# Designed miniproteins, single chains, continued (3): the designs that were tried, part 31

Each design is a single chain, and the fold is of that chain. pLDDT is the mean over its residues in the fold that is shown.

## One batch from the design tools (miniprotein)

Design m9115
Fold by ESMFold2-Fast:
Order: sequence, then C-alpha cells, then structure tokens
Structure m9115 (fold): chain A 64 residues (1-64)
Amino acid sequence: GPIDMREVNEAMIRMAASVAIQYALRRGDEETAEEIRRLADEALADPNADPLEVTKRLFEIAEK
C-alpha cells in the first residue's frame, strides 16, 4: 500500500527523541532528558510539526 508519511514522521521524531534522551542520560542530565521527552510528546500531538525541525530542536536541547 502507499507509505503513510504521518507514520514515517512520527517514527522519525520518536527515534530522534530516543537518541537525544540517551545522550542526555549518559551525561547524568535527567532534567534535560525529561525536557526532550516533553517536547517530543508535544510534537507527536501536533499535526503541523516539521519532523526535521523537531529533530534539530531535540538535539540542540541535548547539547546544552
């Protein structure tokens, strides 16, 4: 069947969030990990979210 771009976009955000959260947690930064999770959850609820811009924002937060 046709590729569901919404499912692809959601998978991209979930993968990016997982990587960014693990990056923060490896540094002992639980507060940043929680911020990343919250932002990812908000983006997943937003049908207008750009998955590339969300991914960029998640990694910018993880690198604080």
Scores: mean pLDDT 82

Design m9116
Fold by ESMFold2-Fast:
Structure m9116 (fold): chain A 75 residues (1-75)
Amino acid sequence: MSLEEAYRRGYLAGLSGALNGIPAERIAAVVRTHARERGWSEEQIEAMVRGALEGAEEAKKLPKEEVEARVAALS
C-alpha cells in the first residue's frame, strides 16, 4: 500500500466517521488500531491517521449532503 492510498483510506474513514457523529480523536484511534492489526508500517499508519483527522476536520466545514457525496465518490 502506498502512503497516498493509506492517506486516502484514512480521509474516507474521517469523512464517514464524522457523518456518524464520531469525534475526530476516536476516528484516528480506531484507524490506528485497525492499521496496526493489519501489520501496516508505522509510516502507513501515520499517513492513514493524518487522513482521518483531516477528513473529519473537512466534514465539519461542509454541509452534510456534500460530505455524503464525497464519501460516495471515494468509495
Scores: mean pLDDT 82

Design m9117
Fold by ESMFold2-Fast:
Structure m9117 (fold): chain A 83 residues (1-83)
Amino acid sequence: MEEIKKLIEEVDELLERAQEAVEAGDTEKARELLKKARELLKKLEELVKKEEDEKLKQEALQKIVNARFVLLALETEIALLEE
């Protein structure tokens, strides 16, 4: 349980830093942060599949969906900035 909460916090921090990097035009830094966020999201998804607390599982799944949306939006913005 504690590992799920910690991973959610780490993903949120990485996405926040990636957004700041995109806003600053630092696409290389943003790509590195998004790559790390994607790896942590994959680990979080594996842990959530094994979670027995249905309420925590549902809350974590919603956080994962939101994080994936932000990640895709930032990746799209980076791609457009590099044109």
Scores: mean pLDDT 82

Design m9118
Fold by ESMFold2-Fast:
Structure m9118 (fold): chain A 108 residues (1-108)
Amino acid sequence: VPPLSEEELKELEEALKLIKEKRYEEALKKAVELIEKNPENAVAYAVAGVALAYLGAYELAIKAVEKAIELDPENELLKKLLEAIKNKDVEKAIEITEEILKREKEKA
């Protein structure tokens, strides 16, 4: 998986901040814009999945995280994120996604 740019990492951090501020539709829009610019950005799909889960769109949230796993199949945190969303544990889903983003920043 290619490393994310500093700009992509910053935009993903802003999207997670929007989720914490309960601005879920704005977070989803930002994640979708990142996906449109880089369709291989697995973390953007993960963030979209979390935003969709908070919006109650669990089927779409699951599909988004499954796409993230397809793009980065060795990332065990994405599989844990999928289980959190299936269990409707949205607080754990945020925690896991923050850890995913932290590890991506360490690669950049």
Scores: mean pLDDT 87

Design m9119
Fold by ESMFold2-Fast:
Structure m9119 (fold): chain A 66 residues (1-66)
Amino acid sequence: DEKILEFARKLIEQGKFSAVENLADMLAQQGKNELAAEIYRELAKALEKSDPERAKELRAKAEELE
């Protein structure tokens, strides 16, 4: 859902990374695995330079959903 992805991106721009991860976790719990994986990847990309360990963890979560 493009609308949810847009919302997640706005949260990332505001530095609300934990809120984005919680959103993706909730979507995965609801079986929306492809959408959750995409949000995890968007968040990982945003954190790639500032927090590479967290970015790696988020990519692993995305891979588990594919």
Scores: mean pLDDT 84

Design m9120
Fold by ESMFold2-Fast:
Structure m9120 (fold): chain A 69 residues (1-69)
Amino acid sequence: MKREETRERILRAAEELFRKYGFENTSMRDIAEAAGVSVGTLYSHFPNKEALAEAVGERLRREEEERRR
């Protein structure tokens, strides 16, 4: 089962959209569409946009270390 791959796609899509359009201007539907998953699949991994932003923050911390080089 590729659940981990799906979660990674969702996180990458959310990070990209939050970065380009901001948290308030990004919907769960926009994230699902960008990640190539259904809205139902997105909600099965993250119950709301706040939980998703929290997970994105963890990923951004790791990427920030790389960008500082």
Scores: mean pLDDT 76

Design m9121
Fold by ESMFold2-Fast:
Formats: structure tokens, C-alpha cells, sequence
Structure m9121 (fold): chain A 115 residues (1-115)
């Protein structure tokens, strides 16, 4: 139960960042939360990854201040996807999503340091 609630909390945080950046990402999150509620954890994880990718791509094209919000949404969605894949028993996919999230977090940190 605790892991399920944690995934929903991370998803809700992501929605708060996504709604001002890309409404489609927020809609994907609502669908992912409903998938978690019905026990479809693999579908929820796939939707979280899709929402995260939307936010990550938005961050690359936005001014730095707005890009920070988009990256916060990406990190929240990535965390939710890792939890959802673990709930689905797909530890290998959870590890892949965690590595994907870490890669772009490091890339964004380098952007922050340079400018």
C-alpha cells in the first residue's frame, strides 16, 4: 500500500509542474493515476515515462527558469514510473527508467552550472 501511495504522491507533484508547461503531460498523469488505482502498474509506468519524456523535451526548448519547472516534472514522473514498474514486478525496467532519469538530471545540472 505504501509504495502505491508514494507513486500517486510523486505523480500529483508532477501534475503541479506539468499543468503550466504542457497540459498533455498533466492529462497523461491523470490516466496513470487511474491505472494505479485499478492495479495496472505496467500501464501506469508507461504513461509516467511518456509524460516524463514530454516534460524533458519541453525543458530543452524553454528558457532556464521555465526549464527548471519542466525538469522538476520530469523527475517526479520518473520517480513515479520507477515505483510503478517495481509494483509490476519489472525491476529491470525500473532500473532502466532510473538510469534515464539520472542521465537527464545530470545533463540539466551541467546546464545550470554553465549559465
Amino acid sequence: AADRELAIEHARLGVEYAKDVNPEAAKLMEEAIEAIRRGDYERAAQLFVKAGEVMRKAAETLPLDEALKAMMGFLAFGSAAVIAYRLAGQEDKAAEVAAWTDRYAVEFEERLRKE
Scores: mean pLDDT 82

Design m9122
Fold by ESMFold2-Fast:
Structure m9122 (fold): chain A 61 residues (1-61)
Amino acid sequence: KNLGIVLNNLGAVYESLGRYDEAIESYDQALAIYESLGDTDGAEKVAVNVLKVAVNKVLGS
């Protein structure tokens, strides 16, 4: 039920540690869960986090 929230939070923790690959994996899992539930708002918020961390990974050297 709350698995998407837990995975999104885990992604944020990995992002704060500079572990961008693990952050993206956790966010992608959260996104898949929200999409499977039809939760468009949840999916959109996670997708923004995925984009943000992907940009940081590319630009962060």
Scores: mean pLDDT 80

Design m9123
Fold by ESMFold2-Fast:
Structure m9123 (fold): chain A 56 residues (1-56)
Amino acid sequence: SVEELRKAADEAEKKGDYFKAATLYAQAIVAGPDSPEVEELRERARKAYEKYKEKL
């Protein structure tokens, strides 16, 4: 389900829903903490949250 959460996060990011994208990336990490993608997911979550804060 890490793959499905990542896809959902990518789609949210494409739509400009950065808070949702950050949340979904974080959920993907929780669902698969041993995943080889964890570092990439952390960076994507951080960048999405930064974009969200810029829009506030």
Scores: mean pLDDT 80

Design m9124
Fold by ESMFold2-Fast:
Structure m9124 (fold): chain A 69 residues (1-69)
Amino acid sequence: EEKIEELRKKLAEAAGSGVEWAYRQAGLPDEEARRRGESTKKAAEEALKTPQVERDIRVYLGLEPEPPL
């Protein structure tokens, strides 16, 4: 399921870039904002490999139905 791996990579990159952008807007130095973005990307990459997150991605991609509440 290459679509899941591609989505994981894109989500991790988006999380890192988003955090970097937000910290820059908050007035953090560029170097610190980049470092925090990179750390967030790595954490997101690890989190996206958990079974729960993988199921959420599968539901989003239409591979599995959303579980009932």
Scores: mean pLDDT 72

Design m9126
Fold by ESMFold2-Fast:
Structure m9126 (fold): chain A 86 residues (1-86)
Amino acid sequence: MTLVLTFRNVTEEQKEELRKLAEEYRKKGYDVEVEEEGDTVTITIKNVSVEVAIGEALRAIGLGLDGYKVEVKIEGDTLTIEVDLS
């Protein structure tokens, strides 16, 4: 499946951490695409296992419990996670 992680209202320090996350997935052999538009970072990870996708969804839910706005959607073979870091 395809995993799409979108982070909004990111700081420059958070952008560096998200770039590190993308490189971590690349080192594991995944096809990873990063798009940066102003204060928004989108990371697309292709051909992930359901286990990896669930792990990222649980991490995002944890951010929601910490007070960030989080949305999780499943559309066909794509899991989309959006996090507002404001």
Scores: mean pLDDT 81

Design m9127
Fold by ESMFold2-Fast:
Order: structure tokens, then sequence, then C-alpha cells
Structure m9127 (fold): chain A 112 residues (1-112)
């Protein structure tokens, strides 16, 4: 499950890199990726919300050309929101979110 979420994030970054000169093409491919992701029955509601939030943060970062530090701050804010919204107190889930945070920041750093 976590590896599948990482794959969706990696695909999103690849789409943004491929279409940096074509925002319409980027949007079209991201819509297809979102449809594929939403149709995945193996992902929990929390995992789906986390991927949507991270993809939104990646899009915003690409549009504003955020530094890795600025991007990390945006991801932290997103994860704090998710933890509060879903009242996440399970240590395993919190650690998986930290892993996704580290992975997203690393992907953004490499994509620049």
Amino acid sequence: ELEKVKEYLEKAVEILQKHRDDPAGAARELFRLLAEFEADPSLSEIQKEAVRALMGTLLDAALRDLTPEEFEAQVDATFDYLVEKYNITDPETIEKLRELRRYAVELWRKAR
C-alpha cells in the first residue's frame, strides 16, 4: 500500500517534469492519474486523502517554483491538517505519513 502511494506520487512528479512547458498536457495526464488512483480499491480513505493532498502540494510547488525547504513546510502543514482532521493517533499510521513526507520532499528535490 505505501509503495503504491509512492508510485502515484512518482508518476505525478514525472508528469510535471514531462509537461513543464505544457500546463494543459500536465493537467490532462494528472486527471488520468487521479482517475486511476481513485479507482484503486486497495487504498484506504486516509491514504487517498494523503495522496490528493500531496499531489495538490506538488502542483502548487511546481507553479510557484518552491525551494525544497518551502515545499517541506507545505507538506508538513498538509500532514498536520490530515492528522488533526482524521484524529490519527495510531503510531504506525503516523510513521507511514512521516515516510511519505520524506519521500515527497526527496522527489521534489530531485525534480528541480
Scores: mean pLDDT 75

Design m9128
Fold by ESMFold2-Fast:
Structure m9128 (fold): chain A 68 residues (1-68)
Amino acid sequence: SLADKVAEIARLAREAERLFEEGRYEEAIRLTEKALEIAKTLPGPIGKAAVADLTEFLERVKRALEEE
């Protein structure tokens, strides 16, 4: 269901954020990419917002990895 997909995106995003805070950038990127794949399957404004938020977070994590 839509609700199940939204819940899974939120779960993956929270775990990715925790990994990012721990300096585990490659793992944070992997989970964020999984969340982004799910978000891309969502229709309408909810899907677009999730894709935008996850893309910005992914860029932040990749930038941190590059600034090592």
Scores: mean pLDDT 86

Design m9129
Fold by ESMFold2-Fast:
Structure m9129 (fold): chain A 63 residues (1-63)
Amino acid sequence: SLVEEAVDAILAGDLEKAQKLIEELEKTDPDSATLLRAALSAYPLNPEQSKQILEQTLALHKA
């Protein structure tokens, strides 16, 4: 899924790919896109907080 691909891109540090995937998610899943944008913004300053947001996003997507 696009959510899983965006999570993988953020964790890999591929921020350009993550940004593009988040923009695609805005069209179909704006709630997940919002959470992923928050994780992307937090990643350089607080990677642990970013990981927590990513885990929560995946849990909500699988529910």
Scores: mean pLDDT 76

Design m9130
Fold by ESMFold2-Fast:
Structure m9130 (fold): chain A 56 residues (1-56)
Amino acid sequence: KPTDEELRKAAEKVSKLTGMSVEEAYKKIKELVDKYGLTAEQAMVIIASEELKKKL
């Protein structure tokens, strides 16, 4: 399981890329990690992709 520090770093990267708050990004990443057993990096990519798709 990813550490809390890894989840926070992923949330900061998502926030920077998408304009989402760090708290919102952290919650979304943690949900995907807990629900699907994903890494923090995998959850970050999914969330960033969904947000970018909304801008297209």
Scores: mean pLDDT 79

Design m9131
Fold by ESMFold2-Fast:
Structure m9131 (fold): chain A 87 residues (1-87)
Amino acid sequence: SAEEKIAAIEETTKRVQEALRAGDLAGAQAIVSEFAAANDLSEEERALLLAMLTRGSHYASQGDLERAVAAVEEYGRRLIELIREQA
């Protein structure tokens, strides 16, 4: 359901932020990959999920943890909005 998918995104967003704060880029990638494998994602949803990982990891790799966390939050929010619009 849309509600289950939204809850999974909220949990995934939180886990990715925690991994990036810990400097665990491989863990962040694994979390996103697990979410993508477990959920039937549209092309637009996959693009937002990939943007979350790509932008978050990019900023984290530069030591900009504030921007990394903010990027994950922003793309997670957009993904939730997209799912609500499709429900």
Scores: mean pLDDT 85

Design m9132
Fold by ESMFold2-Fast:
Structure m9132 (fold): chain A 86 residues (1-86)
Amino acid sequence: MLEEYVAKGKEAFKAGDYEKAAEYFEKAIELDPENSFSLAALGMAYYKLGDYEKAAEYFRKAAEAAEKQGNLDAAKALRESAEYLE
């Protein structure tokens, strides 16, 4: 279930287990590829792991998903985060 993977990802992230958080958010994205929250959360997990290239990639994907969903403010913030890492 999408909600289960998101919940487990959040729990792992809060515990500082960013690799495990990334695994759960990847599973969430397998179920819903345009889930802007899971895409942004995966980007943040990669950022915490020092993988700035993947962080920027997923922040950009999250921004595109948020924009499609009408969340223009979130899309702008995510796009700026991706650009900052480049």
Scores: mean pLDDT 85

Design m9133
Fold by ESMFold2-Fast:
Structure m9133 (fold): chain A 66 residues (1-66)
Amino acid sequence: DLEEEVRRLAEQLHDPDEAVRLAAARRLGEIARQHPSLELDRVVLTALLAVPDPAVRDRLLRAFQE
């Protein structure tokens, strides 16, 4: 279920483990490129706005754009 995977990955963007956060961001980027109709940019940006540290936010955004 792609919708459930996207929701789980968005939650993992807040994981205490940086490796988990980066993997989730990269996977969301892969899904966004394969499924542009899902408008995942909005979903990801909404999740990233909840990340309080701007440096962490920047790293996750870069991983999403890979």
Scores: mean pLDDT 78

Design m9134
Fold by ESMFold2-Fast:
Structure m9134 (fold): chain A 106 residues (1-106)
Amino acid sequence: MSEVSVAVLVDKEGNTVGAVFQARGELARKKVEEIRKGLEAGGVPTLGVYDTVEEMAELVRELAKKYGIKITEIRIENGELVVRTENDDKYGGEAAYVATGREVFE
């Protein structure tokens, strides 16, 4: 089974820090290359590509600390990376966040 996970980090100024990927399987790796090329063309750098969601989660945590993204929860649930951040409600929305996604292929 091929699997892709992605996390996109956005700092408190609304700038995209970059994307972290997890890919397992040949189809997943090809899919990540396609997504990565599209994101990089849009100015979103690839910060890492890992075999496991656990390695991806460690880099996301390190980058969040480096870029001032305050994570309130980070965990892996049923193989999916779950990240929650402290929202800046005073300014009408989330200024800093981590967006996550997962897709599974046969």
Scores: mean pLDDT 76

Design m9135
Fold by ESMFold2-Fast:
Structure m9135 (fold): chain A 60 residues (1-60)
Amino acid sequence: SVTLTATLEDVRRLTAAALRLIGDFPEAEISIEGNTLTVTLPDDPELVAAAQALLEEYAK
C-alpha cells in the first residue's frame, strides 16, 4: 500500500478533497486528523499519481 498525506488549511477544501477521493477512489482508505488528510491506496502507480494530483489541486 501507498500512503499520501496532505495538509489543507481551508476546512472547506479539505472536506471537498475528502468527498472527491471517496467518490473517485473507492479503493482508497481516507482519514482526517485536524487539517491533515491521509489517503492509503493500493500499490498502483497510476492510481497514486491521480490521487496525488487531486490533493495538489485542492491544496491551491
Scores: mean pLDDT 80

Design m9136
Fold by ESMFold2-Fast:
Structure m9136 (fold): chain A 58 residues (1-58)
Amino acid sequence: SELERVKLQILLLRIVLGAERFVAERSTDPELKARNEAAAAETEARIAELEKKYEQLS
C-alpha cells in the first residue's frame, strides 16, 4: 500500500541521515564534512515532506 511504502521510505531516509551525520561529524576532510552537512539538511527536509504525506494518508 502507499501508506506502507511511505513508512518504508521514511525509515530508509533516517538510516541515510544517520550515515550523512556520521561522516559530517567524524570526517577530517573539510569539503567532505561540508558536503555531508548539506546532504543531511536535504535528507531532513525529505523526511519532513514524507512525514506530512504519511499524516495525509493516515
Scores: mean pLDDT 87

Design m9137
Fold by ESMFold2-Fast:
Structure m9137 (fold): chain A 63 residues (1-63)
Amino acid sequence: SNMEAERLIEEARRLLRKDPVKAKKLAEEALKLSEDQKLRQEAAVLYTSSSILEIGEQLDKEL
């Protein structure tokens, strides 16, 4: 539902820089629940942003 998707988007946004792994999971779930294109766009942006941050953290462990 769109209401649940909005809740997940807000949670993901809050966690984006604090816990990008959790933010990514929440954004992915929001994307699945979003029936509105605007909400799908917001969830996709958060999923992409959190994925980039997660990859950056993983790369730091390899350097």
Scores: mean pLDDT 79

Design m9138
Fold by ESMFold2-Fast:
Parts: structure tokens; C-alpha cells; sequence
Structure m9138 (fold): chain A 55 residues (1-55)
């Protein structure tokens, strides 16, 4: 599902050191409420090319 892919992308950002554990938990909450906002934030964090490889 889109939510699962957003969770995977957030996990990759955390593993890559791009976000903190607190930011990761906040992103998961955003993905649950507003997937479009979570996607936009992940584009800012990791870039569109990297995100497209996960989504």
C-alpha cells in the first residue's frame, strides 16, 4: 500500500541519518493522516529520485 511505502521511505531516511527518531515517528503519524504531506516532506528530505525508487 502507499502507506507501507511511505513507512519504508521514512525508515530509509532514518537509516541514512537524514532525520532523527523523533522526526521519523512524526512522519509516520503524518503518513497516517495526510499521505500527500508525508510524500512532499520525504521529497524535501531525500529527493525525488531516491523516493521514486522506494515508492
Amino acid sequence: SERQRLYLAAGLALASGLITPEEFEALLAVADRDPAAARARLVEIMGEERLQRVL
Scores: mean pLDDT 81

Design m9139
Fold by ESMFold2-Fast:
Structure m9139 (fold): chain A 67 residues (1-67)
Amino acid sequence: APRVTPVLRSAVTGEWHEGEPQDTAEGLLDAARRLAEELVRRGEMSEEEAQRALDFFEVVARELERQ
C-alpha cells in the first residue's frame, strides 16, 4: 500500500495525528542525519557518502518547503 511514508512520518515525529508536508520533510531530514551519523560511526559508510546522502535529503526538503 502506498502509505509507507505516513507510517515513516509517525516513527520520526512520534505520533500520527495531522502531519504537514513541512513536518514530513523536516522529520525525514533529521532521521537521515541521525542514520548517516550512526552509519559513519559504525564504519559502514564513509563521511563523504554520508554527506552526499544528507545533501540529497536537504535538496528534497528544500524543494518541498519551496512549494
Scores: mean pLDDT 63

Design m9140
Fold by ESMFold2-Fast:
Structure m9140 (fold): chain A 61 residues (1-61)
Amino acid sequence: EPIEKAIEAAFKAVRALQEGNLDEARKYGDEAVKALEEAGHPEAARQLRITLDDMIAEAEA
């Protein structure tokens, strides 16, 4: 199910952020947003993108 793919990718992105691996975080974040869009949840995809971008920016600081 596309929504399960989005959830799994989002968890991988958060794990990568915790490990300081920003490249992996961006990769899995992009996969999660894409999967949400494919599942027909574009509003949720936009909110997830904003949240992940904010978390990555904070980790970069």
Scores: mean pLDDT 80

Design m9141
Fold by ESMFold2-Fast:
Structure m9141 (fold): chain A 91 residues (1-91)
Amino acid sequence: MEELRQKLKELGNKLIEEEFKDDPFVRALAEIYLRLATESEDPLVAGIGAAGLKGLVKEYSKDEEFRKEMLETLDELIAYYEKQVAERKAA
């Protein structure tokens, strides 16, 4: 999962620099959500970050191929964090 987090960090930074640079509020939200998704040790907080970033990508990303790659990466991370939260709750 470190590889998937690193991939999201690289794609997310590119998204912020190339697609969200002209909207300071969307950029700030994307930076916060990306940081939570890639750096949080709490899978619930990381999952919230990934879900929030997914919402921003769906609404504001203009590059169709880049959006697809971002959504696929985010969906894999969200599924991973949901599993981690479920396992922690069951224990």
Scores: mean pLDDT 82

Design m9142
Fold by ESMFold2-Fast:
Structure m9142 (fold): chain A 72 residues (1-72)
Amino acid sequence: PEFAKIDLRAAPPEVVKEVLRRLAEVARELGLEEAAEKFEKAAELVETDPEKAEELANEALKIIYEAYLKKK
């Protein structure tokens, strides 16, 4: 699906953490606290459980897509 464009496996864990933190900030600016929380949790898990981190990041992206692209 179009909302799952970020492949976190392609980047070093430290870079992935920075990207996820930035996405959490963007989600918070959009008023999407649930998505922001998922990105923050994903950033914490990149070092210990990268697979779970990817799932959380994708769920957060889906929330953003549904709120702003799918719901007019």
Scores: mean pLDDT 73

Design m9143
Fold by ESMFold2-Fast:
Structure m9143 (fold): chain A 65 residues (1-65)
Amino acid sequence: SAEEAYNWLKSLAPLKTPSVLQLAQEAYDTLKEKAEEARRAGDEETAKYYEEMAKKVQELIDEIK
């Protein structure tokens, strides 16, 4: 799930490696794409869920940099 993926990335964030940063950036892009797809399908609840997860990943990216 997106939550499990976020928790896994969060556990890796303290390593501050380029590989972890790349994984977090890819996760952010994927979550934003999923939110857009859900919004286009009229699924506002799922879109909000993915946007909230993307926001958390963005905060994680800032911490890794």
Scores: mean pLDDT 84

Design m9144
Fold by ESMFold2-Fast:
Structure m9144 (fold): chain A 65 residues (1-65)
Amino acid sequence: KVAEEIAEELLEEVDKLTPASEEERKEALETGKKLFEEEIKLYGEEETRKRAKEMLEKSREQLAK
């Protein structure tokens, strides 16, 4: 569930910046869930959430340029 929440939050933010098709969003969400589940297993929930936030901040910085 935590991995799904992280993936959904990240995808919603990215979709606001770069709109994607329904199909692309579906596949991105599935891929994100799997990736974050793996990261939680390796680094734990706390670290995975921090990494997700870092990714969002990086994306915002690139777009603010």
Scores: mean pLDDT 72

Design m9145
Fold by ESMFold2-Fast:
Structure m9145 (fold): chain A 77 residues (1-77)
Amino acid sequence: APLEAQLRRGLAAVRDLAVYIAKEHGAETAREFADGAIGVLRNWAVEQGMDPQTVDRLAAEARAEIDKALEEVEKEK
């Protein structure tokens, strides 16, 4: 579905930006950015008519991937 593909692309972009922010500005700033951006994408997807359960699952998966990536950035310091 085009909407799910758009949401997945948006979530991937948030992850990439969060990793960049963490390397330059620290993991806490990156998490704040990611939480806000994922919230906006989640609300957008639900407003477009996506199933909230599917959206929340994809958002949770993205948060888990971001948390793992940020933990790896912190270990490299």
Scores: mean pLDDT 85

Design m9146
Fold by ESMFold2-Fast:
Structure m9146 (fold): chain A 98 residues (1-98)
Amino acid sequence: GLELGKMGLAMGKRGLELAKAGKGLEGGRYAAIGGGLASQGVEKAKTKEGIEAAAEAGRMALRAGTLAAKTAKTIKGVQYGIAGALNGIGALFDAGKG
């Protein structure tokens, strides 16, 4: 679980950087991947540290996905941004249940 949360956080951070640079499509893709990894990290986490890492990845995916959706110039970029934000919300919701 912890490794998935750390990977999700790294992907989400890259997505946020790309979205800030106006690369909404690429930023959205990274946000969607980061959010998916965050969700898997919560599901597989057996420690509080693992859940916290996955929750941080979920928050990053939400931030990156939201910005990517707002800055994307293509429908596909908006779709990836929305997916990243929704995956991030899902991971945070599941982390809150534990």
Scores: mean pLDDT 81

Design m9147
Fold by ESMFold2-Fast:
Structure m9147 (fold): chain A 68 residues (1-68)
Amino acid sequence: SPREQLLAQVLAAAETLVRDPSLSPEEIKESVLFAVRVRGDALGLSEEEKEQLTAEALAYVDELLARQ
């Protein structure tokens, strides 16, 4: 599904961003939020789908940061 493809792409991007030591947690989260909003809008996702995907992606960022 478009939602699942976007989630997979955003999670992969998050993994790349958390490896960059020049980026703050806030900058990583803002990049993820921006990607979900822009790409979700382009895919025609509902506000509910974008909010859920955002929550999932941010939770994943927090997990990646916590394991460091």
Scores: mean pLDDT 86

Design m9148
Fold by ESMFold2-Fast:
Structure m9148 (fold): chain A 59 residues (1-59)
Amino acid sequence: SEEELKELLKKLKEKDPKLALELEVELGIAYIVYAVLNDKEYLERTEKEVYERLLEALK
């Protein structure tokens, strides 16, 4: 969920603030693309990729 992504990003900011910023930028771009182009599949793919990278970084 979006709230789970935000909580994991908050934890990553304490461990690796640069990586957290990079992932937040990727999510922000996907939200903008969804808002302008209604590309829900791109948003869902980006959220999944960011989630997997967050879980790996927080091991």
Scores: mean pLDDT 83

Design m9149
Fold by ESMFold2-Fast:
Structure m9149 (fold): chain A 61 residues (1-61)
Amino acid sequence: MVEERLDSLPEEIRETAREEVRRVERGEITPEEAGQRLYAAGASLEDVVRVTRAAREAAES
């Protein structure tokens, strides 16, 4: 589940990550674009990879 994977993120990034995942679920952006936005917001590379994977799985549901 997407929410469980995002709970391990820092609180500041977690809120942004959830919003970007929702945008992917709505078809507004790709998982890769969500990852790029998080990296620009200051997320670590590890967090970007984790969120991109979660967003991709959400889009496949």
Scores: mean pLDDT 73

Design m9150
Fold by ESMFold2-Fast:
Structure m9150 (fold): chain A 68 residues (1-68)
Amino acid sequence: MPRLSLAQAVRLAADEVQRLADEGLSPEEIRERVLGRIDELARRHGLSPEEVERIRAVVEQQVAAYAA
């Protein structure tokens, strides 16, 4: 399987945030679970620290939107 692209990783993280929000988890619970998943994906697919930070920024923005 080819390496996961930044765009694919962002989409997967965004989809996970939406799924957990639909399940009724708190913003903090969503944040912790999705960030843990991003760290796992980074290890498996060799994402750079810069790519990881970009994915985290997208997750933080989506979680903040649900917290508002």
Scores: mean pLDDT 77

Design m9151
Fold by ESMFold2-Fast:
Parts: structure tokens; sequence; C-alpha cells
Structure m9151 (fold): chain A 81 residues (1-81)
């Protein structure tokens, strides 16, 4: 399920396994394109990988999907600073 891929991605991200975490969040989004938290966490992985512009796009998509997603708004503000 999208939720299972998402949870695996979070565990891998916590372990610093950035490329593996990326794959899991990409699969979560493939299974559920409206999964705001998966877009947000993929943004976090991309930012950690130095892919700042791509991270911005995923944070913006997370906010588009959930306009009340405060963590995504804060992440976007920090990346643009």
Amino acid sequence: SAQDQFQQGKILLAQGKLEEAREKFEEAIRLDPNFAEAHYNLGNVLYALGEKEEAIEYYEKAIELDPNFEEAKEALKKVKE
C-alpha cells in the first residue's frame, strides 16, 4: 500500500539512507498521487540530497494537496531563505 511504502521511506530517512528513502516515497506517490505527507517527505529527502529546486516543487505540491500542512509551509520557507 501507499502507507506501507511511506512508513518504509520514513524508517530509511531516519537511518540516513536517502536514495532508498527517495524510492519508497516515490512509490508511495505512484500508489497515491494525493498523499500530501509523501510529497512533503520526498521534499525533505531531496533537500538532504542537495536538490533544492526539486525539494521546493514537492513542498509546494504538499501544500497544494493540504493547504493546512504547517510543516510543509515551514520547510518551504527555510529552503527559500
Scores: mean pLDDT 90

Design m9152
Fold by ESMFold2-Fast:
Structure m9152 (fold): chain A 70 residues (1-70)
Amino acid sequence: EVVVDLTPEEREEAERLIAEAREAHDAGDYERAAELLERAAEIVLKGIKDPAARARVRAQAAGLAAQLRA
């Protein structure tokens, strides 16, 4: 699995954004879910040391956001 090196504050923020994104998705607000997911992904990407893993996570997040907006 991808090793993510985040501060406790960054990890908490990312987890909150992911939880809010899930809530927005459940409410049918797919644009908000995509925006929140993208914000969480930016935090996570800063903690990923391996450039190959970072590229994969970025692509996965972008793909999910695009699917939510479709």
Scores: mean pLDDT 80

